# Ledger of designs, part 35: designed miniproteins, single chains, continued (5)

Each design is a single chain, and the fold is of that chain. pLDDT is the mean over its residues in the fold that is shown.

## One batch from the design tools (miniprotein)

Design m17264
Fold by ESMFold2-Fast:
Structure m17264 (fold): chain A 60 residues (1-60)
Amino acid sequence: MREKAEAAIRKAEELAERSGDKEARDYVEKAREYLEKGDYLKAIEYAGQAQGLALEALEK
């Protein structure tokens, strides 16, 4: 689970950086906080939300 959370966060970070979307970046930070706490399910969830926001921003 930790490796999956780390991979999801890494992908979310790359997309958030490329999109420049502040909200996506904020969700990446939340995902990292949950990863540090050992809550891998929430880390993956927040990373997924960050990816979605970044992709929407990149679509425009």
Scores: mean pLDDT 82

Design m17265
Fold by ESMFold2-Fast:
Structure m17265 (fold): chain A 64 residues (1-64)
Amino acid sequence: SSEIAQLQKQIADIDDQIASAQKLRDLYKSFGYGDMVRLIDDGIAQKQAEKAALEAKLAELQAA
């Protein structure tokens, strides 16, 4: 269904955002920018929670 396709795209988009944020986090960590690392880690945690909610919705739709 189009709803399943939209959820899969949203999950993929969040995965790309997390991957980019992790790369940036590692870069700032290498520079000793601990404050920036913490802010990015908070952002990653928020994106992971958002992804988990979308994955739960996707699983519900696929089970029906």
Scores: mean pLDDT 89

Design m17266
Fold by ESMFold2-Fast:
Parts: sequence; C-alpha cells; structure tokens
Structure m17266 (fold): chain A 66 residues (1-66)
Amino acid sequence: AEKLGEEYLKEGEKNREEVNEEIIEEIKKKIEEAKKKGDKKTGKELLEKLLKYGTYPAKLKEEALK
C-alpha cells in the first residue's frame, strides 16, 4: 500500500514536466465543464488564472483549485 505512494513520487520526479501538463489540462477541463454548465463566470475566472499563472502550473493549481 505505501509502496504505491513511493511509485507516484518516483513517477513525479521522472515526469515532472508531465505533472505540470496534467495541472494545466485539469484547469482546461474545468473551464470546459463550466462552459457546458452555463457558468460563464467561473469559466472566465479560471481563464484569467490560466493566462496569469500558465507559466507556473503549481501556482495555477493553488490559485484555481483553492
């Protein structure tokens, strides 16, 4: 069980670039979901954060998910 956590950390170290891409992808999916829901307000807010923090995916995740 704890070995699964170690595997995740190793994958993160190996593919840290991919982890950053996953964060950006999740934010994009949330924007699409907000758009489909008719929640343009949330979609607009997420777009602004993506544009502002897109260069720093970790910061983008913190700002958009919290």
Scores: mean pLDDT 64

Design m17267
Fold by ESMFold2-Fast:
Structure m17267 (fold): chain A 70 residues (1-70)
Amino acid sequence: SEREKSREKLKEEVRKILLELGVSEEEINYILENEDKAEENEKLLEEKIGEELKKYLEEKLKEAEEKLKA
């Protein structure tokens, strides 16, 4: 489905960005598996990459979502 394809593309974008920002593959997998734990994931991202890079990730995700929107 279109929704599943969009989710997979967003997960790939998140994985690439977090890896470039120095987050380990294991930590990335934890974040992606725990998408429903938004507050905990926000704290982990702030701790690992800092607030500015977290905002950069959020902007990139918004861009990806808009690109995948019909």
Scores: mean pLDDT 68

Design m17268
Fold by ESMFold2-Fast:
Structure m17268 (fold): chain A 86 residues (1-86)
Amino acid sequence: MKLVLVYRGMTPSQITARALRAIGLGLDGYDVEIEIEGDTLTITIGNLSEEQLEEFLKEAEEDAKRGAKVKISQEGDTTTIEIEFP
């Protein structure tokens, strides 16, 4: 399955941390695309397992508990998680 992560409102250090995690997944053989525009980080991951998707969903729930606005949508085999930090 495919995952699109859209992070908004992050500090530069938060953007760096999330981008480095995505680079790590790419090094582990996942099909990863990273785009940074201002304070918005978009990470696209192809060929994701259900277990890996669940880990990203749990992370989004933790971000929501910390005050972030989270929107999750699914179209076909693509899951999109949009996260806006306060």
Scores: mean pLDDT 82

Design m17269
Fold by ESMFold2-Fast:
Structure m17269 (fold): chain A 67 residues (1-67)
Amino acid sequence: ELSEFFDRLFEELKEKYGPLTATEIMGYVGDKLVENPNLSLEELEKIAEEVIEEAKKEAEKKKEERA
């Protein structure tokens, strides 16, 4: 179920990265689905994993910029 996928993803991201980053990732995944509504759940999961990896790199960069 797509709704359950997004609910689970948001909770995990919010816990790990905070609500702002979670919202940004969710928005990106949602935009991809709107851009291509034929995307399967498996394809959406792969997109989410790629965005999570990018978010980790951005979090490291923000810490360095603040330091």
Scores: mean pLDDT 72

Design m17270
Fold by ESMFold2-Fast:
Structure m17270 (fold): chain A 61 residues (1-61)
Amino acid sequence: DKVEKLVEGFRKMAEESGMPKEQAIAFARKEIDEAVKEGKLTEEEGKEALRKIEEAVQEIA
């Protein structure tokens, strides 16, 4: 659920802002790495979230 919420948030951000896919993925990676470091996400949750975000962002035209 927490991972799914993150994925949806980043997908919507990329769609609404018109951010380039590469930039959106790089931004997500940085945010997730920081959240994991701060203990807001486990390493496994961060890895899964990033994978799903990358897949979701790649689906955006």
Scores: mean pLDDT 77

Design m17271
Fold by ESMFold2-Fast:
Structure m17271 (fold): chain A 73 residues (1-73)
Amino acid sequence: VEELLREAERLAAEAMAALAAGRYEEAARLYERAVRLVVEAMEQVLSPEEAAAVRAAAEERLAAVRARLAALA
């Protein structure tokens, strides 16, 4: 779990750097990868029902972020 979270933190930091550089498409891609790793880590400690809810919430948030970043590009 800790290794997945460390990798997610690294990808999130790269996403923030890409955002600062105006690379919105790359930032969205890196952020998406980071969120998916967090969901995988959470699935190891949550019930199947709770894990499904977290995955659904993450996908909904990612769709909103993609739409917002696309509007900036």
Scores: mean pLDDT 75

Design m17272
Fold by ESMFold2-Fast:
Structure m17272 (fold): chain A 95 residues (1-95)
Amino acid sequence: APSARELIAEVEALIAEIEELIRKAKTADVAERQKLLAEIKEKLARANALLREALAQARAAGDTELYREALAAGARLNELALEASELQAEVLKEQ
């Protein structure tokens, strides 16, 4: 099984990918934005699953610093999920 540090590294990589997709979605037409939002949703789900495992492992290991790092990643994912939800609402209004 991957370590908590490896899981956090994968979450950070997914955060970077999601940030780029959100940036692209903001300037895309409705059809392209729908495709980008589907990809964002899949990556958010994957990142949240990995983060949940990382938090559980860091807590079990008593690694308070790694646990704080995972919580910070979680806060960033929540912010990105909100941005994606706002973009999704805009797409629905344009239909």
Scores: mean pLDDT 88

Design m17273
Fold by ESMFold2-Fast:
Structure m17273 (fold): chain A 82 residues (1-82)
Amino acid sequence: MTPEEAAEAARDGARSGPNGLGTPEQFAREGKKYGEGTAAVAGIGVGLAARDLGSNFATPEQAARYAREVAESPAKPPMAPL
């Protein structure tokens, strides 16, 4: 798993892909299909982005940024996880 792969997966999930993945929770579950390790990190990134924006829906750019950071430094955030 690379930070770029995690960011790309998070960006696509937050962007609401062709199957209607728009929420962090939905992406976290479906994101596993992008790759087990990559999807988990990307899902965390999307969740953090949504919380930061105060929205149920994360922006692709913020989700990608958080996912990349988590992939580079895989630490469990103090926030409530999925």
Scores: mean pLDDT 61

Design m17274
Fold by ESMFold2-Fast:
Structure m17274 (fold): chain A 70 residues (1-70)
Amino acid sequence: MKEREELRKELERLSQEAIDLMNEGKITKEQFEKIKKLLDEAYASLDAGDVERARQLIEEIKKIIEEVKK
């Protein structure tokens, strides 16, 4: 199923973006750990076949990253 592959690639992209923000000093350790927890939950949801939950978690991660980038 291509959808699971697309979501995994998106999670990889978001993970790298969070690391980049941390390296740039634009994110706190607490914010990074929150994103990491959500990433771990999203990967677990994909592995369990819960695509809908994974999408919700991805959107939550995106929202946090967008707030930090402002």
Scores: mean pLDDT 82

Design m17275
Fold by ESMFold2-Fast:
Structure m17275 (fold): chain A 61 residues (1-61)
Amino acid sequence: SLEELKREFDRLILEATLKAHELSKVDPEKAREIQEAIDKARELYKNGDYEKAIEVLKKAL
């Protein structure tokens, strides 16, 4: 359902944000890649491409 997709997206955004923060001091290049994935996923979400947004986040994690 749409509600399930939105919940999954929110969960993955939180995970990706925390992982990027953790990596920022030890692997800044990987942190940057994850941040770029977050930005791309948010744009896909704005366009209604929820499944693609989720896939981008899963691939970055």
Scores: mean pLDDT 89

Design m17276
Fold by ESMFold2-Fast:
Structure m17276 (fold): chain A 104 residues (1-104)
Amino acid sequence: NRLHAELFGFFDNLAYRYLNGEFNPEVEDEVKERIIKWLKEHLDELPPEVQEKAKEVIEALENNASNEEIAKKFLELALAAVKHLDGPNAEELAKELEERLKNI
């Protein structure tokens, strides 16, 4: 569950930054490479549904997709991860992510 909490927080924050254009080009390329490497290293630790969304993120980053498309894939991965969190806030966080996905 810790890995899923970290995935949710990290990719939710990244989606926000991509949508608001908060990366300069040099930092963006370095961040993309680090994300791809981290996801590939931890892929086998994730449930199949979260693995599928992680693979979609890797593909979007490797294919140099638009910032909006990358942000959407980050939010989809965060949503998949939050559904594996225990606790009273998990359902509310999932609803917030679903509403943000509708607005992209």
Scores: mean pLDDT 75

Design m17277
Fold by ESMFold2-Fast:
Structure m17277 (fold): chain A 95 residues (1-95)
Amino acid sequence: MAAEAKKKLEEGKKLFAQGKYTEAIEKYKEAIALDPNYAEAWNNLGRALAELARYDEALEAYRKAIALDPNYEEARRNLAEVEAERAAFVGAALG
């Protein structure tokens, strides 16, 4: 992977740890723009999107990470977790 993509991923992870999810998303998107096959960047993008309850976008990001690395256990677990949270959110919204 390009060193620049990894730097953007690391900047995003630091912002995520600070609770700056929107800023983290922008850094993860920059990492993906530099390396579209960067499975870890897609997984971390999904995590930040999920923290903002942007579940459909989070699911898309996790599916991309899994497509790039089918053995990415963390991305598969995160996908299952977001599907569960999305189902709970829809249930709460409907009553």
Scores: mean pLDDT 83

Design m17278
Fold by ESMFold2-Fast:
Structure m17278 (fold): chain A 60 residues (1-60)
Amino acid sequence: MLPDIDFGGPDDAEALFRVGEMLLETGGPRELAREWFERAAALTDDPELAARARALVAEL
């Protein structure tokens, strides 16, 4: 792995995904959870994370 100087995108996507999960676990607003998952799917380059996030959006 390189020095991971590219701080944008992947870390941002994972953070947004985790925030969405926390909102669902705490019974928070489903609309916010959907937004966080949608952003995670849009920002990530990982097809698995994108697919998982979009699946959660569809289930919400």
Scores: mean pLDDT 72

Design m17279
Fold by ESMFold2-Fast:
Structure m17279 (fold): chain A 80 residues (1-80)
Amino acid sequence: MTPEAEADVERGLRLLEAIKKVSEATKDIFDEKIAKGEITPQEAIRLDVSLGIDYERMVLDEGVPEEEALERAKKKAEEW
């Protein structure tokens, strides 16, 4: 692979890992909101992607500890 293509793949894999971590942390929050009719399953997926992007930025760009970044993601999920 070219260096730029390899970097893009690694970036994509890191983002998917971030989304997975955030999704696991927010699962119970979003499941409860879906059960109450506050959000749709499609909205929950979209929110997990957005929160995963925020998590990656906080950890890699802003130097926020992973545990604190996950707590911020959970707080944002609860605020919907």
Scores: mean pLDDT 79

Design m17281
Fold by ESMFold2-Fast:
Structure m17281 (fold): chain A 100 residues (1-100)
Amino acid sequence: RLEEIKARIREILRKMGFSDEQADAFAAFAEGLRDYYRHKVEEIREKYKDDPEAFQKAIEELRREVRDSIDAIVQDLKDAYGIPDELAEELRRLLLEAVE
């Protein structure tokens, strides 16, 4: 699943005129974001293993943090490279799918 998402990210960026190296770097970034999320989820699980309500709140906060980070990165790409809104939204969706 992650490899399919990375392939779709590369395809979108190449259609936007990015180089193969740039597309590969961004796909690697998406994988790193997923690794960060997974690590944080395990940390929260261990910390709140006996407190389901605190666990749920911590996961909701983590999800907000990740979504805000994705939104900021996509906005930076739009501002720097003039990426169309439709492609930016598709990229945002793929980044969210890569993390989950």
Scores: mean pLDDT 81

Design m17282
Fold by ESMFold2-Fast:
Structure m17282 (fold): chain A 95 residues (1-95)
Amino acid sequence: MKEKEELNELLKKYLVAKAILKLKKLEEELEKKGVPEEERKKILEEEAEKLEKKIKEEVEKIEKEGAKPLKPEELKEREEVIEKARELIEKIKAE
């Protein structure tokens, strides 16, 4: 129960990780459709801006109201999303 701060940080990381995965999936879908690089960049920047605003609002709400306690299974799901995003970033840097 002294974990409110840790839970808030986990949820903030989860929101960012979820956005990264969503943007990567969108990039791959646009690439499969043969969308030109310039158009892909514009679409990704617009989506990133929308996600950034949404994350900022969600983060502010978490800081003001506090995060609701998560069940162990929900915590595991959030941690898995964060790990998947980390692996994706590491793979991109290696290529």
Scores: mean pLDDT 77

Design m17283
Fold by ESMFold2-Fast:
Structure m17283 (fold): chain A 90 residues (1-90)
Amino acid sequence: QERIDREAELALVQIALAIATKAAEKGYPLDVEWVRRIVERAVELAKRYPEEADILIGALKKFRDAANKAGQTEVAEIAEEGIKRLEEIK
């Protein structure tokens, strides 16, 4: 169960970040609370599975860059904060 839960959680977080990245690239305004929730999920997941931190950092960096290009500074800053927290876990 724990292995399945880990794989499912990783997949969900990565999918959510991919969706957020694509939405930002298309210029869709992102819900700040939704982004904050996904970032917190990624950080909590990395605390349980530090070996996954690099993958999550990569996904958050892609999202941060897309959000910055779209001028969505608030959600980009949330991603930046998440990246910093993940670097500390690693």
Scores: mean pLDDT 84

Design m17284
Fold by ESMFold2-Fast:
Structure m17284 (fold): chain A 74 residues (1-74)
Amino acid sequence: SATTEKVIELFNKALSESTNPEVQAALNTAIELLKQGASIQDALAAFLQGVKTPEGKQEAFKLAQEVVDVERAS
């Protein structure tokens, strides 16, 4: 869907801007799930579960809010 494509674009942008290897790995997993037809909810859950450090969690929760904003705008 157009919404899924926007979320993939958002995750790819976040991946290019992130310097945190844990966040990068979790984003790669989430992008792959979306490309395989997973729901935005399932991909976001996998992304958040993949991030364990306090710094990574702060970045991940900020990105999760951006995903919610994209879904709301779609």
Scores: mean pLDDT 84

Design m17285
Fold by ESMFold2-Fast:
Structure m17285 (fold): chain A 84 residues (1-84)
Amino acid sequence: ARELAEEAERLAEEAFDLGREALATGDAAKAAEAAELAERAAELARRAMETEEGREAVLEGMRRLAERGRAAAAELQAAADALA
């Protein structure tokens, strides 16, 4: 359970970073790779959530990803503003 949650978090973080780069560069291939990693992360997270330990680990991972999401959104907005 924990191992599935940890792998899901790792893949979600990788998908997030790659997706952010794809949005900044307009790279469709990177966007597709990010989507595949995100789908795999979601499947592993769903399986991890079958246990209480896994649900706690997934919730912690989601909190960390939400924080990264807020930081990345601010960076993307700043980049967009700089290009305007």
Scores: mean pLDDT 74

Design m17286
Fold by ESMFold2-Fast:
Structure m17286 (fold): chain A 81 residues (1-81)
Amino acid sequence: STEGVIELLEKALEAIKEGDYELALAYIDIAIELAKHAGDEESAKIVEKAKKEVEKAIKEGDYEKAAEIVEKAIEELKKLK
């Protein structure tokens, strides 16, 4: 469900705040898989785009931007309800 995808992204956001970027990306990957298994292609695309942007932000050392990307993805998913 979209709610389950949102909960996983909220966990990813918490991991970013704790400085655990590998755990954050793992939660994002689980969110993508959950959306795909649910047949929710729109949620899957939102999270896949967010993953690419988060990976780039982490690589650049911009952890504030990584958090903002996840927060924006959560808000986009909430609009699908």
Scores: mean pLDDT 88

Design m17288
Fold by ESMFold2-Fast:
Formats: structure tokens, C-alpha cells, sequence
Structure m17288 (fold): chain A 78 residues (1-78)
């Protein structure tokens, strides 16, 4: 359900933030990517929570030393 997917996505976000704070950017990127997929399917790509997740994922990729992936993750619609 939408409610279950949102709960799972938000739990993934909290785990991702904890990993990011610990400097585990690889784990943070995986968790944020999974959360983003769920949030996009339920809320649509223009939702503030989806934009926040793209920003968080971009930050995790920068932390990993992958600026190309960070640019791609943070890229919005015109």
C-alpha cells in the first residue's frame, strides 16, 4: 500500500542519514536510492520529499568521490 511504502521509504531515509553521519557514504547512497525509488512511485517526481531524496543521494555520491553520479542524482526537470 501507499502507506506501507511511505513508512519503508522513511525508515530507509533515517538509516541512510545515520550511515552518512558515520561517513559510510556507500551505504547511505544505497539506502537513499531505495528510498527515492519508493517515494517517486508513490508521490511522483515533483514532490518535496522526492527532491530532498535526490539532494541526499547526490550528497552521498559526492562523499564517495563520484561527482558524475552526484550530478545525475541531483538533476531535476526544467
Amino acid sequence: SKEEALREARELVEKGKAAFAAGDYATAAELYKRALELLEEVLGEDHPEVHEMKTNLAGAYVGQGNPAAAVAAGKGVT
Scores: mean pLDDT 83

Design m17289
Fold by ESMFold2-Fast:
Structure m17289 (fold): chain A 101 residues (1-101)
Amino acid sequence: MSGLEKLKEIAKETLEKLDEYIKNNDLIGALKTIEEAAKEVLAVAKETKMAPSDVLKILLELKEKIMEIMKKHNAPEEAKETINSALEGATLAVVTAVKAA
């Protein structure tokens, strides 16, 4: 299985968990899910020696889909800002770590 295929599986599972947490107004659960997903993405990217640009593309697509879930559930602006900030931080941390490997 390619690194790209593994990242798509992680993205799918992450989106399903986030849909449930956001639907239930569980912002802490959502933030923990983002942190867990970032760790899994980094581990797979390092193991499979993925290019930083490929990892960045997937993380940006995942962020877009997560923000769509926030909009779907009419999440408050403060929650959207918090999740967006967490996703930007996680993306930067993962891509930086992949570049360093």
Scores: mean pLDDT 86

Design m17290
Fold by ESMFold2-Fast:
Structure m17290 (fold): chain A 65 residues (1-65)
Amino acid sequence: MEQTRAEIAETIREHKMTTEDVQRMLDTVRATQATDPRMTEAQAAAAQQAIIEAAREQGLEVEAR
């Protein structure tokens, strides 16, 4: 979790991602959870939280859906 958050934060910084780009990442996690039976709701929630925290560290305002 901690390492994944740091990696996402670095990706946001390197690619100069916007709030819209990060929101798209969150939407992708939800879509993956809905279509991939191997991804549990808990795993999807953890991934979304890591993305949100990483985005906030970069000064972006995003929320899970």
Scores: mean pLDDT 74

Design m17291
Fold by ESMFold2-Fast:
Structure m17291 (fold): chain A 56 residues (1-56)
Amino acid sequence: GAETVIRVAEADSGLTAAQLREIAAAKTDEELRALAERWGISLRQARSLREALLAA
């Protein structure tokens, strides 16, 4: 489930569960890009994390 994917993503990305939930909640590429820039990850990484979280 989503909680398991969040735990794995925390270990892999260094982001907190709260930050990962914000990525999962992003509705547009613009919103996702803004989050990625704030937390020092690439838009590509943010998209991959969002896809993994939404697939769970």
Scores: mean pLDDT 77

Design m17292
Fold by ESMFold2-Fast:
Structure m17292 (fold): chain A 74 residues (1-74)
Amino acid sequence: MFYDLSKPEDREKALEHLVPLLEDEDPAIRAVAAYELGKLGEIAIEALKKALEDEDPVVRAAARKALEMIGYKE
């Protein structure tokens, strides 16, 4: 990632770039995008909730783990 995720501005830019990757044809790319979104915190919750509905179980697992890291409860 070429963004410094310590900065709130760069976190928003990372969100804009990572959300489209959740629609990638490669489930490995979608899983990595979900995991990286978890590092952004609460701003990623809506995108991660969509990733929980992914067809690939690895992508869903990455989204669940990311939401747990943020502290989101179902």
Scores: mean pLDDT 77

Design m17293
Fold by ESMFold2-Fast:
Structure m17293 (fold): chain A 69 residues (1-69)
Amino acid sequence: LTERARELGRETDRLILEGAPREEVRRLAREGAELLLRDPESPVGQVAREIGEKLREIGDEIQEELLAS
C-alpha cells in the first residue's frame, strides 16, 4: 500500500515536469493519499489521517479568525 502510494507520487512528479495540467496531477496525488488513508492498520495511514485532521482544524480556525476580524 505505502509503496503503491509512493509510485503514484513519483508518477505525479513526473507529470508535473512534463507539463501536465495541474488538475490531473492533483487527482493522482489525491488517489495516492486515499490509498494511505484506507489502510487503518498501517502507522503511515494513521499518521496521515491525524495530519489531515489537524490541518483541517487549523484551516477552520483561520477562517473563523478572519471572519471575526
Scores: mean pLDDT 63

Design m17294
Fold by ESMFold2-Fast:
Structure m17294 (fold): chain A 67 residues (1-67)
Amino acid sequence: KEGEEYLKKAREAIERGDYETALKYAQEAIRAGKVLEGLRLRAEAYEKMGDTRMAQALRQAVAELEA
Protein backbone atom coordinates (compact mmCIF):
# COMPACT_ATOMS: atom_id res chain seq x y z
CA LYS A 1 0.00 0.00 0.00
CA GLU A 2 2.65 2.58 1.06
CA GLY A 3 5.04 1.47 -1.70
CA GLU A 4 2.37 2.06 -4.35
CA GLU A 5 1.67 5.55 -2.91
CA TYR A 6 5.39 6.40 -3.13
CA LEU A 7 5.52 5.18 -6.76
CA LYS A 8 2.54 7.42 -7.60
CA LYS A 9 4.18 10.46 -5.96
CA ALA A 10 7.46 9.76 -7.79
CA ARG A 11 5.66 9.54 -11.17
CA GLU A 12 3.78 12.80 -10.48
CA ALA A 13 7.06 14.52 -9.56
CA ILE A 14 8.70 13.35 -12.83
CA GLU A 15 5.71 14.65 -14.84
CA ARG A 16 6.13 18.15 -13.39
CA GLY A 17 9.96 18.14 -13.68
CA ASP A 18 10.63 17.89 -9.92
CA TYR A 19 13.38 15.27 -10.22
CA GLU A 20 14.74 15.74 -6.67
CA THR A 21 11.30 14.86 -5.24
CA ALA A 22 10.95 12.01 -7.75
CA LEU A 23 14.26 10.46 -6.60
CA LYS A 24 13.21 10.80 -2.94
CA TYR A 25 9.84 9.07 -3.42
CA ALA A 26 11.31 6.38 -5.71
CA GLN A 27 13.84 5.56 -2.96
CA GLU A 28 11.01 5.32 -0.38
CA ALA A 29 9.17 2.96 -2.75
CA ILE A 30 12.31 0.78 -2.90
CA ARG A 31 12.48 0.70 0.93
CA ALA A 32 8.79 -0.32 0.99
CA GLY A 33 9.56 -3.33 -1.28
CA LYS A 34 8.80 -1.87 -4.74
CA VAL A 35 12.40 -2.45 -5.81
CA LEU A 36 12.12 -2.93 -9.61
CA GLU A 37 9.55 -0.15 -10.11
CA GLY A 38 11.45 2.24 -7.82
CA LEU A 39 14.77 1.60 -9.62
CA ARG A 40 13.09 2.20 -13.01
CA LEU A 41 11.66 5.53 -11.80
CA ARG A 42 15.08 6.55 -10.42
CA ALA A 43 16.64 5.69 -13.82
CA GLU A 44 14.00 7.80 -15.63
CA ALA A 45 14.60 10.76 -13.29
CA TYR A 46 18.39 10.61 -13.78
CA GLU A 47 17.96 10.35 -17.57
CA LYS A 48 15.73 13.45 -17.62
CA MET A 49 18.30 15.27 -15.46
CA GLY A 50 20.98 14.40 -18.08
CA ASP A 51 22.82 11.90 -15.85
CA THR A 52 23.02 9.18 -18.51
CA ARG A 53 25.73 7.21 -16.65
CA MET A 54 23.63 6.87 -13.48
CA ALA A 55 20.53 6.01 -15.54
CA GLN A 56 22.44 3.21 -17.33
CA ALA A 57 23.78 1.84 -14.00
CA LEU A 58 20.23 1.69 -12.58
CA ARG A 59 18.91 -0.03 -15.75
CA GLN A 60 21.71 -2.61 -15.42
CA ALA A 61 20.68 -3.23 -11.78
CA VAL A 62 17.06 -3.82 -12.92
CA ALA A 63 18.24 -6.25 -15.64
CA GLU A 64 20.30 -8.24 -13.11
CA LEU A 65 17.34 -8.48 -10.70
CA GLU A 66 15.10 -9.75 -13.56
CA ALA A 67 17.66 -12.32 -14.80
Scores: mean pLDDT 85

Design m17295
Fold by ESMFold2-Fast:
Structure m17295 (fold): chain A 57 residues (1-57)
Amino acid sequence: MIERANKLIEAVKEAKRLIEEHGLSREQIIDYLIEKFGLTKEEAELAVRLAELALQM
């Protein structure tokens, strides 16, 4: 549980960076997060959504 939470936090930070610096599509970011952090598709989708919400604040 704790290790997964840390990976999710890092995935949110990386998703924010990818949106801001590279303008990648949502699906491209999801695939990248799955490959890099070993997240499930649901965890990767959550990370992207949290990153998008943080960028709107």
Scores: mean pLDDT 78

Design m17296
Fold by ESMFold2-Fast:
Structure m17296 (fold): chain A 100 residues (1-100)
Amino acid sequence: MEKKKKARQLAALETTGRVLRRMGDELQRVLEKLREARDLPEEEREKLREEADEELRKLNEELVKEIKEAEKREEEELKDEEKVEERAEKYEKRLKEALA
């Protein structure tokens, strides 16, 4: 039971962390485009605002889907005790190597 809890925590940090980082980068790109647009004519600004709103809406939908998919995958892997142990050991080894 304790191994499953640890594996779940490590898997969540690895998988969900990557998804969140990528989504955060995409959000920043959208915001940077809007920032550059502040010096443009009003008609062009309005068009870019609408495009940004649509992009952010799609990004939020993708985030929700990818988080659900990651949770589902983690749940399936936690049913296999052998895979849980392998995953936890590989993740711990990776952390140790990164600190070296």
Scores: mean pLDDT 73

Design m17297
Fold by ESMFold2-Fast:
Structure m17297 (fold): chain A 68 residues (1-68)
Amino acid sequence: MIKPPTPEIIEEAKRAVEELRKQIKSLTDVTPELEAAFKEAIESMDPEDLLTSLGPEAARRVAALREK
């Protein structure tokens, strides 16, 4: 059946994308295509890279949810 309890992973991924988006936006324009690319990159990103990029709290939540 569907797995609706994955919203936590989605929320953490959204925050990750928004942080990267804001940083890129301060340096250059952010397009919808670039936003989609960041979302996919975050979904494919290893927990180690996520820990380094976002910070320990967000990365721990994402890693814990994916592991379970």
Scores: mean pLDDT 57

Design m17298
Fold by ESMFold2-Fast:
Structure m17298 (fold): chain A 95 residues (1-95)
Amino acid sequence: SAAEREALLEEARDAIRAVARRNGLSEEQTEKLVEITVEAVEEALANPDADLDALVDRAMARIKEAIPDLSEEQVAELRAVLRAMLGEAQARARA
Protein backbone atom coordinates (compact mmCIF):
# COMPACT_ATOMS: atom_id res chain seq x y z
CA SER A 1 0.00 0.00 0.00
CA ALA A 2 0.99 3.67 -0.30
CA ALA A 3 1.09 3.97 3.50
CA GLU A 4 3.41 0.92 3.81
CA ARG A 5 5.66 2.34 1.06
CA GLU A 6 5.82 5.75 2.81
CA ALA A 7 6.60 4.08 6.17
CA LEU A 8 9.45 2.04 4.61
CA LEU A 9 10.91 5.17 2.98
CA GLU A 10 10.70 7.07 6.31
CA GLU A 11 12.44 4.15 8.10
CA ALA A 12 15.19 4.19 5.43
CA ARG A 13 15.68 7.97 5.77
CA ASP A 14 15.89 7.75 9.58
CA ALA A 15 18.28 4.77 9.51
CA ILE A 16 20.65 6.34 6.96
CA ARG A 17 20.66 9.67 8.85
CA ALA A 18 21.71 7.75 11.98
CA VAL A 19 24.59 6.12 10.01
CA ALA A 20 25.66 9.55 8.66
CA ARG A 21 25.54 11.11 12.16
CA ARG A 22 27.65 8.40 13.84
CA ASN A 23 30.20 8.71 10.99
CA GLY A 24 30.53 12.51 11.44
CA LEU A 25 29.15 13.44 8.00
CA SER A 26 28.15 17.07 7.38
CA GLU A 27 24.49 18.11 6.94
CA GLU A 28 25.11 18.53 3.16
CA GLN A 29 26.71 15.07 2.89
CA THR A 30 23.84 13.58 4.96
CA GLU A 31 21.22 15.14 2.61
CA LYS A 32 23.00 13.67 -0.45
CA LEU A 33 23.25 10.26 1.23
CA VAL A 34 19.53 10.33 2.16
CA GLU A 35 18.55 11.27 -1.43
CA ILE A 36 20.63 8.45 -2.98
CA THR A 37 19.37 5.92 -0.38
CA VAL A 38 15.68 6.82 -0.91
CA GLU A 39 16.08 6.54 -4.71
CA ALA A 40 17.83 3.15 -4.31
CA VAL A 41 15.05 1.86 -2.01
CA GLU A 42 12.42 3.01 -4.54
CA GLU A 43 14.34 1.22 -7.35
CA ALA A 44 14.48 -1.97 -5.20
CA LEU A 45 10.69 -1.75 -4.56
CA ALA A 46 10.06 -1.34 -8.32
CA ASN A 47 12.46 -4.21 -9.21
CA PRO A 48 11.95 -7.01 -6.62
CA ASP A 49 13.70 -9.62 -8.82
CA ALA A 50 16.70 -7.49 -9.79
CA ASP A 51 20.22 -8.56 -8.71
CA LEU A 52 20.61 -7.14 -5.19
CA ASP A 53 24.42 -6.79 -5.43
CA ALA A 54 24.03 -4.78 -8.67
CA LEU A 55 21.53 -2.43 -6.96
CA VAL A 56 23.92 -1.98 -4.01
CA ASP A 57 26.91 -1.38 -6.34
CA ARG A 58 25.01 1.35 -8.28
CA ALA A 59 23.95 3.11 -5.06
CA MET A 60 27.50 2.90 -3.63
CA ALA A 61 28.98 4.31 -6.86
CA ARG A 62 26.65 7.34 -6.55
CA ILE A 63 27.52 7.75 -2.84
CA LYS A 64 31.29 7.63 -3.54
CA GLU A 65 30.88 10.21 -6.33
CA ALA A 66 28.82 12.52 -4.06
CA ILE A 67 31.04 11.97 -0.96
CA PRO A 68 34.53 11.19 -2.33
CA ASP A 69 36.36 11.45 1.04
CA LEU A 70 34.70 8.39 2.63
CA SER A 71 37.14 5.98 4.31
CA GLU A 72 37.21 2.27 3.39
CA GLU A 73 35.60 1.52 6.79
CA GLN A 74 32.77 4.02 6.15
CA VAL A 75 32.25 2.58 2.63
CA ALA A 76 32.02 -0.96 4.08
CA GLU A 77 29.46 0.12 6.73
CA LEU A 78 27.32 2.01 4.17
CA ARG A 79 27.44 -0.95 1.75
CA ALA A 80 26.26 -3.35 4.50
CA VAL A 81 23.43 -0.99 5.58
CA LEU A 82 22.30 -0.43 1.97
CA ARG A 83 22.37 -4.16 1.20
CA ALA A 84 20.09 -4.80 4.21
CA MET A 85 17.71 -1.94 3.27
CA LEU A 86 17.48 -2.83 -0.43
CA GLY A 87 17.06 -6.55 0.33
CA GLU A 88 14.20 -5.73 2.76
CA ALA A 89 12.56 -3.50 0.11
CA GLN A 90 12.69 -6.30 -2.50
CA ALA A 91 11.31 -8.85 0.03
CA ARG A 92 8.39 -6.53 0.92
CA ALA A 93 7.66 -5.87 -2.78
CA ARG A 94 7.44 -9.67 -3.41
CA ALA A 95 5.01 -10.18 -0.48
Scores: mean pLDDT 87

Design m17299
Fold by ESMFold2-Fast:
Structure m17299 (fold): chain A 62 residues (1-62)
Amino acid sequence: SLEELKQKAVELYEEAAKLSKTEDWKLHARLLAERAKQAKTEEEAQQLVKSAESGKKAIEAM
């Protein structure tokens, strides 16, 4: 559902914020989490989930 995808995206961005080593990256991740809460379609929410998963992997590789 849309709500499940939005929640997943928010959780992934919040995890990325926790893993981020700088305040700027933490703020950026939190901004994206807030944007995910405003997603209007399942396609939009799914795109945010994929973006968050990719971003989290990149941060973990740092």
Scores: mean pLDDT 76

